Designed miniproteins, single chains, continued (2). Designs and how they scored, part 86

Each design is a single chain, and the fold is of that chain. pLDDT is the mean over its residues in the fold that is shown.

## One batch from the design tools (miniprotein)

Design m6978
Fold by ESMFold2-Fast:
Structure m6978 (fold): chain A 82 residues (1-82)
Amino acid sequence: LERAAEYAEKAARAAEAGDSESATRYLEQAVREVERARPRQPEAVDEVLRLMQRASDALARGDYESAARYLEEAARVARRAA
């Protein structure tokens, strides 16, 4: 989950800068890293993915402030579980 947190933080910074393309790419990498942890930490994975889904929805509607906030929260949860 440490790599998932790193990608989520990069996605949050990109979203804060209004860079939807980079934010989406980093979010996709974060999701892949989170799924790798599922067999060992299913509850933490579900919580992080729920936050990442909210971030994705916010990016889709151009709400970069909310997207960055959800991505930062996802990174905190992932780091705590690591």
Scores: mean pLDDT 83

Design m6979
Fold by ESMFold2-Fast:
Structure m6979 (fold): chain A 100 residues (1-100)
Amino acid sequence: SEIEEAVRKHLENLIANLEELLAKETDEKLKAELQKAIELLKKALSSSLEETKEILREIEERFEKIVRDPSASKESRRIAALAGAGAGILLMAIYVLERS
C-alpha cells in the first residue's frame, strides 16, 4: 500500500541517519544502542505497522535511558536525544499516515 511504502522509505532514511551516527561514535554504550536500534529498524522493514510502532517505542525507551544516565557524557546524551526523537517523529508520522 501507499502508506506501507512511505513508512518503509522513512525507516530506510532513519537507518541511514543512525548508521552515519554510528560510524562517528566512540562511546561504547551509545555505539551498542545505535547498533541495536539499526537492527530493530531493519526488522521493522519486514514487520507489520503494529510491530513497527512497538519497535519504534522500544528504540525511544532505550535512547531515553541514555539521556537520563548521569554517567553518560553531555554529547552522548545529546546524540541519544536526537536518535530517540528520530524514532518518535517516525512513530507520529505513522499515526498521521494511518489517519490520512
Scores: mean pLDDT 86

Design m6980
Fold by ESMFold2-Fast:
Structure m6980 (fold): chain A 64 residues (1-64)
Amino acid sequence: EKEGLPVGLTFGPDTSAQEIADAILARMRAEVERLLAAGRITEEQAAQWLAAAERNAQAVIEEA
């Protein structure tokens, strides 16, 4: 069982701010991991992008 994170691309217009924030993080992590695995970005850049994604997810929660 997931640890309460939405794993997937499915989220509707009535999803909670928490679910949207979780989805944003999941999508950004997947993209960053893909680019890192392909050697397109460095570990430092990956860390920066993930930090930005976390800040964006937090902003969604703050707007709720």
Scores: mean pLDDT 69

Design m6981
Fold by ESMFold2-Fast:
Structure m6981 (fold): chain A 74 residues (1-74)
Amino acid sequence: SDELDQQIQEMVREAGRLIAERRAELRAAGASDEEIAAEVERMKLILQKKVNEMIETGKPVEEMIAEFREEVAA
């Protein structure tokens, strides 16, 4: 359980970094506060799904981060 907890914390940390980067990109591109908030909430929902998948499947965090990046880009 400790190893899974560590992997989940790594997933949340990396996703948080990517969300912060995306927020900065949108702000620099002149997106509205409303558009930025909507994208952040979308990314948070994808993160929640990936954390749940890690708990259910035991897939490695590297694979989950890669899938998170792909789903955010779609």
Scores: mean pLDDT 87

Design m6982
Fold by ESMFold2-Fast:
Structure m6982 (fold): chain A 98 residues (1-98)
Amino acid sequence: SEIEEIEKLLSEIADAYIAGKSDEVEKKAKELYEKGVTAEQLREVAEKYSQYDLVWHKIVAEIALKMAEILEEVEKVEEKQGKEAAEKKLEELIKEFA
């Protein structure tokens, strides 16, 4: 399912984040954007994973929530300033996160 693909990609971002692989975090975060994943879908995954007691699930939930916030800000930039400005803002916010 689409949600399982989102969960897999978020898990890969979490693993890269824990390993200190900033380049891989940036690459996988951009893949979420390119696949058209919505902030709403990311918030749904965050809510689901926040119900689990394992530290890893809590990390995935926090990453999902952070990515939702990034995508919401990028969408606002795209509406006001267009696609090129949105892609630049995405890169800046992902680098701050990674």
Scores: mean pLDDT 84

Design m6983
Fold by ESMFold2-Fast:
Structure m6983 (fold): chain A 73 residues (1-73)
Amino acid sequence: ATVTLRTTAVASGERGEAPFPAGGAGTARLEEVPGGARRLVFTHTAAAADAAQRSTVAVELDEPAAVRSEEAL
């Protein structure tokens, strides 16, 4: 299966949770990391057919750098 994940740099350190549309349930949230970095945490629970399998992916965001990179492009 192919999973496409899109993230947007958040100006504020808000936490957002949303269910994943692709089978099962999942959440995505933004955490503040010591040192001023931001970290996106994705938790996905697979559908019952394959039993409950949980995957957690954490991606660090350099919010100012990410915004500047997009602006430069």
Scores: mean pLDDT 45

Design m6984
Fold by ESMFold2-Fast:
Structure m6984 (fold): chain A 68 residues (1-68)
Amino acid sequence: SAEEREQILRSLEQLKKMAEQNNEKDILEAVKELIKEIEDNEVPLTTMRQKLMELSLKLHEALKAKKG
């Protein structure tokens, strides 16, 4: 639905800000690319959720590695 798509885009914008704040350049670029792809194309909600989850996990692991 349009509401679910909007919620995923909001989550991606939050992830983008976190990547910027933590200087995670590669993750930031991947998030920007995904946002643009979703805005420019018809992307299935399942694909959007999977990509968001993968990028969220990648950022979490990168931040964890820097602290431990």
Scores: mean pLDDT 82

Design m6985
Fold by ESMFold2-Fast:
Structure m6985 (fold): chain A 88 residues (1-88)
Amino acid sequence: TEETRKLGQELADKNSLKDLAQAYRDLKDTNPELYEQVRAILEDVAKNLGIPLEELVDYAINNDVEAIRKNSKPEAKNTVEAVIEVLD
């Protein structure tokens, strides 16, 4: 929904991709509502990069910038640069 995307954008603006990926793993059992918001952000990023969500989460937690670049779809080059800037 538009509300989910708006909350997702606000959360993404205030948190690094690595922090969001860590939250995705940690929040599922402790805060399901916040988990769903974080998941929606990461799913949108994963879709735009052409990387499976679980792989993107793993790369982000490990700060594996080269894996993100290598596994992203060619048309996503500009999106990759933006994502890498917010990784930390």
Scores: mean pLDDT 73

Design m6986
Fold by ESMFold2-Fast:
Structure m6986 (fold): chain A 91 residues (1-91)
Amino acid sequence: MAREYYEKAIEKLREAKRLVEENPEDEENLKKALEKIEEAHRYGLLAEENNGLPEEEREELRRRLEEAAREAEPAVEALGKYMEKLWEERE
């Protein structure tokens, strides 16, 4: 159901933010946060592809998802820097 996919995407973004906030320098926490961001993106795509949700509810859930993504921006930035470092170290 589209609503559940939006809610799962929001939840995964919040989990990613929490992981980075708790220990921003922990490589394992950064890896877990990246997995959560990837899961959030997948659930967001599934939600948009699903037509089983009234438009007014869809717009409200999109707004909530955008808000959660905005709150997770510092975590996404930290993950971006971590991924750049991994790419450089991989030769």
Scores: mean pLDDT 77

Design m6987
Fold by ESMFold2-Fast:
Structure m6987 (fold): chain A 97 residues (1-97)
Amino acid sequence: NREVDIELLRKLGFSDEEIEELFEAVENEDLEKLKEFGEKLAKRAGLVENPEDEAKLTEEQRLAIAEILLTYSKSKTVAVALAAARGLTVEEIKKLK
């Protein structure tokens, strides 16, 4: 599942370094980093109603959004980051793996 997570995150414009940092934050239960990354994910995935981003979403980013939504429950890394951005506790996040 790690490969699917990496491909989806790359399509959303995340660097390999940022992706590695996200996986490390999940393993370390770093709630602050997970919230920050989850906000970036929500914004780039168009999950915020009025994004203040000056950059337009590309077709590749829109496809990545569709793939994330389709595989959301299967992508535990992405699900954990999005859950943290929505204010879930460490205990609640642990239930996501």
Scores: mean pLDDT 59

Design m6988
Fold by ESMFold2-Fast:
Structure m6988 (fold): chain A 59 residues (1-59)
Amino acid sequence: SEEVKRKLKEAAREYLDMALSGASADELRAYFREKVKELGVSENELLQAVQEVSRETYL
């Protein structure tokens, strides 16, 4: 759905912002897992969103 797609991009941006702010690997994994559960998506779907946002935002 459009809403889930929007929330996936927001979660991806927040994940990348955490990484850039020096969050630990454990903190990043915890956030990622929590967002997967919250949004009801697969880990691959969120990972793909992170990759796409990273390519668009940090190039």
Scores: mean pLDDT 82

Design m6989
Fold by ESMFold2-Fast:
Structure m6989 (fold): chain A 92 residues (1-92)
Amino acid sequence: SEEIEKILEEARERVLKAIEEARRQGVELPDEDELERGILKQALAETLKEVTKDLPEEKQREIAKRAAEIVAENADDLEKMEKELLKLIKEV
């Protein structure tokens, strides 16, 4: 969905701006690979919260549990993690 892709891009832009501000303030950042992983996970987490915010609390908990399982199963494969999480988000 174009709307989900827009929410994800806006979340990613917010995370990137926060990182650039931290860098400007002299905060020690992780290496590029760890930073990229952190950006993706945070952007996906913010996207999931945004798309589920108007759902009943029970549905939010169910979706959050499935998202946690996807993250755990794909901890070493970010491309698969992103694909599976986006699939979950689109099913909402």
Scores: mean pLDDT 78

Design m6990
Fold by ESMFold2-Fast:
Structure m6990 (fold): chain A 95 residues (1-95)
Amino acid sequence: SLVEQARKELLDLLRKHSHLFNKDELTDEEIEVIARIFALSTLIFAYQLFGDLPSLETLKKLLERIFETSQLPPAVAKNREKILEKALEFLEELL
């Protein structure tokens, strides 16, 4: 299923790239990796919370709210707009 593939990809990305959350500066490529992690995390969380995949619009609102209300690591906070934009694009690709 889409959710099972998303879970596998998220775990692989976190194992390889969790160190990015401790960096002071992110490259464009690292921003895309962080964006993919947030998109996949939001999709999986929403699926568990609602028992099914909600609409793309609901997923986008959840992702936006996470970025508005969460205390983000400094490098992620600095690149908030770009990471959010890329994460939204990735959600559209997944659905």
Scores: mean pLDDT 84

Design m6991
Fold by ESMFold2-Fast:
Structure m6991 (fold): chain A 81 residues (1-81)
Amino acid sequence: MKATITVTEVLDDTTAKAVVETELGTAEAIVSDLGGTASRARVLVASEDPRLNGGYLASGSVSAAHAKPGDVFDAELVKEV
């Protein structure tokens, strides 16, 4: 699923609060860098839509490390099984 991730707040060196915009709607999310060297970030989406709610892996150059409020990333979200 294609998504636009906009960082709203940096919580830690590996964790940021963000807003995710998808074809299913917009929701708040927590973006986590998976071990600082991971090629993928984890995105935990909080949504009332059960199709959007849950944990995802973001493919693309998405990293919470050194992210700043206002940073925008285009990513593909793959639902964790």
Scores: mean pLDDT 74

Design m6992
Fold by ESMFold2-Fast:
Structure m6992 (fold): chain A 87 residues (1-87)
Amino acid sequence: SVEEKLSEKKRVELEVLSGLAALLEAGGKIEDAIKRIEELLKKGEISEELAERLKELLKKIKNLEDAYKKLLELSPEEARKEILEHL
């Protein structure tokens, strides 16, 4: 009984992670992924700890996407300079 419930919890966590990964891979917005996490938390389908970890991960991904978008707005020469100055 307890063992079955723990197994089901891990399965749900993996399904949530897979769904979020698929959403982002399909070009979904990080803000939409955060809303989905908050909806799952409100429904009690994920733990508060998992929700917090997923939000931190998404925040890191957003920071990387924002950095990449900034580089795309620069000319190839300016982008190269920006990268070299941060190495």
Scores: mean pLDDT 68

Design m6993
Fold by ESMFold2-Fast:
Structure m6993 (fold): chain A 87 residues (1-87)
Amino acid sequence: PLSQEEEARALKELVERLLEAGLISEEEARRIMELLDRYLATGDSRDFMAALELLGELEERLKKEDPEKYREMMKIIREHRAELEAA
């Protein structure tokens, strides 16, 4: 199992992939990345939990508003998780 710190670094990579795929805005990516960077700098798990909450809200929004983008997001998330499990 990954440590929470390793999970935070993995989430930063995931956010970068989602941004590159056009599935999230630069503003959404920036907010999540700022929370993850604060967690990595301070160890405050509240920032990590806030980043996960924002990702969950984005996922639910896409599911309702754009099911095609939601499917693409879930594919990227699954591929990213598989890469982490293989490492």
Scores: mean pLDDT 83

Design m6994
Fold by ESMFold2-Fast:
Structure m6994 (fold): chain A 70 residues (1-70)
Amino acid sequence: SEVDELRKRLEEMIKRLKELKAQGKKPSWEEFVEASEIIRKAYRAAVENKDEEMLKLVDEAGKLLREIVS
């Protein structure tokens, strides 16, 4: 389903953001935009489907993104 594909994309993005954080690197502008769009879409899907696990992944991704762009 589109939700399953979105979860997979979100998990892959979280792994990438963790790698960037570990290396002390910032995402490119394109990576930042893509990450922001995936987080936004995943948040919407999680709220609509009452998916608490997806909401936790969204929160984790958002925190990681904020930390590495600060």
Scores: mean pLDDT 86

Design m6995
Fold by ESMFold2-Fast:
Structure m6995 (fold): chain A 75 residues (1-75)
Amino acid sequence: SMEEEFERIRQLLKETRERTKKEIEELKKNSSLMSEKELQNRIELLEGVVEGLELIVRGVERVIKENEEKRRKKE
């Protein structure tokens, strides 16, 4: 089923997003091992990845919703 494939993709993207958020938290906890500027640069890069993943997740969720709406309107 196409809906099942999109749901699997959505779950994978959400899991990747949550793992990336945890990496940001761990970097903040271990800040003493890096310069403040290096830490900020790494956090900003990872925050950009999170934003990109959130955009893709929203796109996938929109496709799932549109497919569900089309299926419900078939009668």
Scores: mean pLDDT 76

Design m6996
Fold by ESMFold2-Fast:
Structure m6996 (fold): chain A 85 residues (1-85)
Amino acid sequence: SVNSILEINEVLDEVEEENPELTENGYKINFSFDDEGNFEIIIRDEEGNVVARKSIPNNATPEEIKEIAEELIKSFLKTKKPINL
């Protein structure tokens, strides 16, 4: 629903603010949909290319979404290599 999408965006905005190293290195975190229409978290470079992704369970809580997003950011920033592409 629209409310669920807004909730995900608010969580990801908070995670981005708490992890400024991501944006300082030219990356952004967003939510997206996979080919089956399920929610995923993605990291994009400055050109808009997806460099990392992670599926979100359909019934994930805001706290679980935050944890998944933070883990994806930390894993990506350690190597800066593509994840789950």
Scores: mean pLDDT 80

Design m6997
Fold by ESMFold2-Fast:
Structure m6997 (fold): chain A 89 residues (1-89)
Amino acid sequence: MEEEREREEREREELERELRELERKIVVLHTALGLLEAEKDFIEELLKKGLISEEEARELLEELEKQEEELKKEIEELEKRKEEIKKKL
């Protein structure tokens, strides 16, 4: 019966490791999301000051918006996985 406890401890350690990796990834993605928001603000300021064209600003903002959507979806998937692991711990 000692073997059963050792297996449970190993499974828990693996889940705890996966949880830590997910938490780190989530933090990195939130940081990246914050940087994209800052970049959008910067592009809008450049447009307001007439330093870039409306066409250039539109293209850059559309690309940043696509990146934001991708990051938000990835964060949601990782948060869901994190909650599933927490239920097993």
Scores: mean pLDDT 83

Design m6998
Fold by ESMFold2-Fast:
Structure m6998 (fold): chain A 96 residues (1-96)
Amino acid sequence: ANVAKALEKGMLEQLEFARKVAEEDWKAGRGLGVMAMEYLAESAEKIPGLERLAEVARESAKRLAASKTQEETLKALDEARRRIEEAGRETVEELE
């Protein structure tokens, strides 16, 4: 539970930072978001019980990487945040 919450918080903080960057430079924000989500997904995959959170992070990274405009990038970051919050909540419920 505590590890899942800490990893979720880290993912959400990285997405928030990437979103702020994307508001001024969407290509830089996209790159930062993709890199952060892929790195955190690799970390989550090594921890039993966090496979769903890792999968959501990887899928979010792929969707974000496919973005071609500022609007698409911001939308992908907002969607990634919602999906990670939901997956994190479900993971905490399963581990408790």
Scores: mean pLDDT 81

Design m6999
Fold by ESMFold2-Fast:
Structure m6999 (fold): chain A 109 residues (1-109)
Amino acid sequence: ALTVTVTAPASAPAGGTATVTVTVDASGAPTGSDLLVIVTGVGSSGTGGAVTVQGELVKNVKRGATVTVTFEVGTRGAAVGGTLTVTATAYVLGTDEAASATATVKVVA
């Protein structure tokens, strides 16, 4: 099966960015597969969270390879003391195979 892990900092500054690393274990994908990695960021409730969507296409991934993609996710729409929820989803193009993981980032001054 496809496995996705999201690594994010415990905190990030308000009005700044969080560096989010998505690691995909492609052992469940056929060799030579193309992976689409999508990250969404949603700010905390009560302040009108900004929804951000970013993606990266990784071509010709070998079976058993580990793919790492890094995203800069903005903390806009989350107030100081709020939370940014980051969801990463990886898709094996041409198949119905997908996996997702989430991480949370505390927004600080």
Scores: mean pLDDT 77

Design m7000
Fold by ESMFold2-Fast:
Structure m7000 (fold): chain A 72 residues (1-72)
Amino acid sequence: KEERLAKLERGAQAALSTLPAEFQAEFQAIVDRELARVRAAPEEEWDAAERRFLAAMTRAMHAAQQAVAAAQ
């Protein structure tokens, strides 16, 4: 359980580090919220919760990259 969470968090932090500082706080808030949802999920839903986390992270990363482009 914690090992799976640590892997998700490391992946999210690696993605976060590619963003300018001004966008990192918003992305971090999304990561924190989705990780909390994975932690709160019943064991029977953990695989689905992980998939939802990865999908949310992909969407958030794409949105952040578009925001960076739009800000310039």
Scores: mean pLDDT 75

Design m7001
Fold by ESMFold2-Fast:
Structure m7001 (fold): chain A 70 residues (1-70)
Amino acid sequence: MKEFKVALSSDIAEAVAAAKKALEEVKPGDRVTIRATPAALTLARDLALALEKRGVEVELVEAADDAQAA
């Protein structure tokens, strides 16, 4: 069993690339933590459903909008 962390940023192109990579590398029985910004929540939910269909354990975490942190 492997644990993966996937970050889905507000850059949709990077978020889509990260989602595709996760779908290619993750195997049944693995665990994935998806951390998504509000802009990427729809993509994060779609990725979570696709991974769960493959027998992957998924944890979905909403990331804060970092506009206030720097």
Scores: mean pLDDT 76

Design m7002
Fold by ESMFold2-Fast:
Parts: structure tokens; C-alpha cells; sequence
Structure m7002 (fold): chain A 75 residues (1-75)
């Protein structure tokens, strides 16, 4: 099974690809909505798998930073 770090890395890579493919601010908003859903899913999964608190906070922070990045790009 991929680790929480590997899953976060994959989500960030997909985010970079989707941002590069986005041609409009509306498409960037769709990427942001998708990323928020990925964060919620990863958080729930990490809680079920009893991932260490430091690792949970680190991965959640990494995805939150990507959400902020897209927000700045939309502004």
C-alpha cells in the first residue's frame, strides 16, 4: 500500500498537471474543489489507518498549502 507521504506526493503531482492544463480561472476553481475533496479523503484514511500525528499534520499541511497556492492563482 502506498504510504500517506506517497499518496500526498501523487496528489500534488496530479495538482501540478491539472494546474498546467487549466486554461481558465473556472478550471482552476474545479482543481481547487477536487483538491479539497482529496484532502478530506486523505485525512479520513490517515485516521482509519492510525497514522502517526506528526505525519498526519505534515501531509494535511502540504495539501492545504496547495489549496492556498490555487487560491492565489485565482485571485
Amino acid sequence: MPSAEQQTDAIIQQTDQQIAAAKTKEELRQVQDWLVQQLDQLTAQMQQENVAPKQRVLQESRLTAQIIRITVLIL
Scores: mean pLDDT 86

Design m7003
Fold by ESMFold2-Fast:
Structure m7003 (fold): chain A 75 residues (1-75)
Amino acid sequence: MTEEEILAAIRAGAPEEEVVERLVALAAEEVDLPEEVLREEARGVVLGVRARLGDEAARRRAEELAARRNRTIQE
């Protein structure tokens, strides 16, 4: 599933979870990772796409996730 396909699905009113599950199914055929890991990555991709479409809530969620990742990095 490409970024353009994600954009098309969101514009068509597909639920975010349905788009996430489509990404997980595609990725599971290509990589040998647990579905929960693939689902979390897929949610991140969908949030990033929604943020670029001007969804302010998705943009804020993406920024919060980035901040959490930065807080996890210890030196």
Scores: mean pLDDT 69

Design m7004
Fold by ESMFold2-Fast:
Structure m7004 (fold): chain A 55 residues (1-55)
Amino acid sequence: DIDECEDITIQALKQRKNGTPNEELIDKAKECLSTFSADTANEIISNGIDVVQSE
């Protein structure tokens, strides 16, 4: 599910930005992103970065 993968990616990025990277969330994000095409995975990552930067 794209929405679920985006949520996981956003949470992983937020924790990395705050200096407390969560390896389990990063691994979950990588796993779910690997199920999509490169274009879709890049879109999810870009959207996640934009959300984190807006906060």
Scores: mean pLDDT 80

Design m7005
Fold by ESMFold2-Fast:
Structure m7005 (fold): chain A 75 residues (1-75)
Amino acid sequence: EEIKEKNKKSFEELRKMLKAGEKLVDAQVEETEDGLIKLTFTFESGKTVELYLNKDRVTLEQAKEIAEELLKETG
């Protein structure tokens, strides 16, 4: 629940930054010790946005797909 709400909030924040003309320069995907998938997006300004996905709900492949889609949006 907390992860779901946090993820939704971070996604909204990411979209707002992109809409404001901030370019996305990097997207990283990693597994955490808690069994979560962490997505880290870095903007050209140096600001970062982190998303946490539950492995029960989302696969690593799906998480990478989300990161790739967002990077394409800024290209």
Scores: mean pLDDT 72

Design m7006
Fold by ESMFold2-Fast:
Structure m7006 (fold): chain A 77 residues (1-77)
Amino acid sequence: KKEEENKKYLDEFFDILKETLELSEEEINKLKNAKSIKERLELIIELLTGVKKELTDEEVEEFLKNIKDFLETIKDR
């Protein structure tokens, strides 16, 4: 259930990024075809920073928590 929640928060964050960064169709498809939350997060970080970074499982968990907290703070009551 927590993985499912984290995926939903990540997908919501992606929608914000798509609008803000005007992602290409290829970039959007690459994100959609990511086989894991880790791979998807690594792609987001590469897109935001321009640098490929391999994430540890701990870094993935921390990043997801930060995204969730961010979305909760901007979410309507």
Scores: mean pLDDT 71

Design m7007
Fold by ESMFold2-Fast:
Order: structure tokens, then C-alpha cells, then sequence
Structure m7007 (fold): chain A 86 residues (1-86)
């Protein structure tokens, strides 16, 4: 994978996450640094999921699916960051 492709994936993830937090009305300030942002998101994961559930009136099954998708995206970005350290 090229360096440009990795940067694009990371940028899109950050933009999507910032948009989500703003859309659900969560008063959570996301850091500009991606590693710090991932840490804040992991520490506030339950709060983000609860805000999404309340905003969109999600069922328990939809909440579980959303959690899995978000955790999967976080893991993918973490893996891309680890590759840049090698």
C-alpha cells in the first residue's frame, strides 16, 4: 500500500469520526494527532455509542453492529500506523 493511500484512509477516518461526533451533539474535542484521537475515541467509545443510539433511536442489534464497525475501523487505522513505524 502506498504512503498516499495510507494517509487518505487515515484522513477519511478522522473526518468521518469528527462528523459523527458533531452530528450526535457529543461535546467531545478530538485531537488533531491521529494516535491521540484513537486513544480518546477508545476511552470514550461507550459514550459515543450511547450518543448515536439516542440520536438515531437504534435497536440493541443496530448498536452492536455499529460498535463492531467502529472498532473494526479503529483497528484498521491502528494497523496502518504500526506499518509506518516499520
Amino acid sequence: MSAEEKEEIIRKFKEDLEGLVKDVGLDLELPEDVKELLKVVRENLDQIIEAVKKKYNLSEEEVEQFRKQLEGQIEKVEELLKESEG
Scores: mean pLDDT 79

Design m7008
Fold by ESMFold2-Fast:
Structure m7008 (fold): chain A 61 residues (1-61)
Amino acid sequence: MSIDELIAFLNFVLPRPLSPAQQAALRRHFPNLEALKAASLEQLRAVLGELAPQLYRLIHG
């Protein structure tokens, strides 16, 4: 699963889709899914702010 596939999935399952700026930030800071899965909640907050806890739970269960 690529980062682009993950962004498409998130836009489908989240109650509000990711903004273009949030999508660009995800691609910029996390070049692949492995990097995103390895990211801490704090690293996700630095990129996505208030959306970070929901993304973290979605990735890690």
Scores: mean pLDDT 75

Design m7009
Fold by ESMFold2-Fast:
Structure m7009 (fold): chain A 75 residues (1-75)
Amino acid sequence: GPLEAQRGAYEGVLKGGGTLEQAIDAARHAYEGAKKSNGSPEGMAEGAYRGALDGNATPQVAREASEGAYRGAKA
């Protein structure tokens, strides 16, 4: 669900070597992705990816955020 997607996005950023601020941005955008997509895992993953990039994370960190959010959304 959205809470697990937020946690997954947060952990994905940190695993990828991103900052705490980038992790928070990715998590927030995963939640916004859930709202815009009526709770789709794809929407949460897209949100996390966009949030990480908006926080100036590298593409690799953004991918880790997206994967974490997707995995969390499916939990």
Scores: mean pLDDT 88

Design m7010
Fold by ESMFold2-Fast:
Structure m7010 (fold): chain A 83 residues (1-83)
Amino acid sequence: MEDKILAEAALKKGKENAEKYNLKGQVNVTDEEAAALGKADLENLKNGVANGGDHNVPLSEEVQKDLEEFQKIYEELKKEAEE
């Protein structure tokens, strides 16, 4: 269930950010893309940096907020899955 929950969290966060930043159709990402985004956010949270691999940027207020939002969505979806 972890992969499904991760994909759901990534999709939800991705859609929120797409609406917030008015991304052109970016809200229509695939489940695979959503899961990859969620995994990247979790890796950034674990590492304490917005690195992801290729871009080494220290956690800014905006990035930290985005990671916290993702974690909240992920935890909410985990609770819903457990009922």
Scores: mean pLDDT 59

Design m7011
Fold by ESMFold2-Fast:
Structure m7011 (fold): chain A 103 residues (1-103)
Amino acid sequence: MLKEKIESLLSEEERELLERLARGEPLSPEEKERLKKIIEKLKKAGFSDEEIAEFFLELAREQGMVVREEDLEEAIKAVEEGEPWKLGLRLDTETGLELIEKA
């Protein structure tokens, strides 16, 4: 599966950074640059923007985030635009769902 293939290319530190992003945790400017390098490494390994986005959404699901169908298109765009830190801003959390229910 896609997840196992990408994980084989990631260090433990790179995996932790992606999991923090998936949880919507704030990233420093240095961490954003490291994230860009991770994405470039995956692209050089032959993964498409779509495959990278799908992998991130799978990580987000594992971290307890609610992932919608429309989140895939926005995740692909974040990878394509070179702003992969926006991936964390496109996912619903339990808090986000509670806010929607109250609106």
Scores: mean pLDDT 71

Design m7012
Fold by ESMFold2-Fast:
Structure m7012 (fold): chain A 94 residues (1-94)
Amino acid sequence: APPVAVAVARDEATGAVDTVRASGFSTSSEDYTLTTETRRGEPLRAVPSVGGAEASEISVTPATDRAVVTQSHIAGSEAPPLPNSASVALARPP
């Protein structure tokens, strides 16, 4: 399976995760990019740019040292499914 890349941007003033971007995987011959924006305790729904219909929902739960990304695929949609749950270590500022 192709790897998935996840990038996290954190607001140093609030200590919250502001942006999570997941990209760089292929289900067939197409890649797609997902971008989610989450604030402290406020997960957002991410819709892939492919398929033209909403087929995936991504929830991001930021922790102090890690963000957990969970994906669920809605059956009957054309968008490809993401691998089940990924976790990303948050980059701690020096």
Scores: mean pLDDT 40

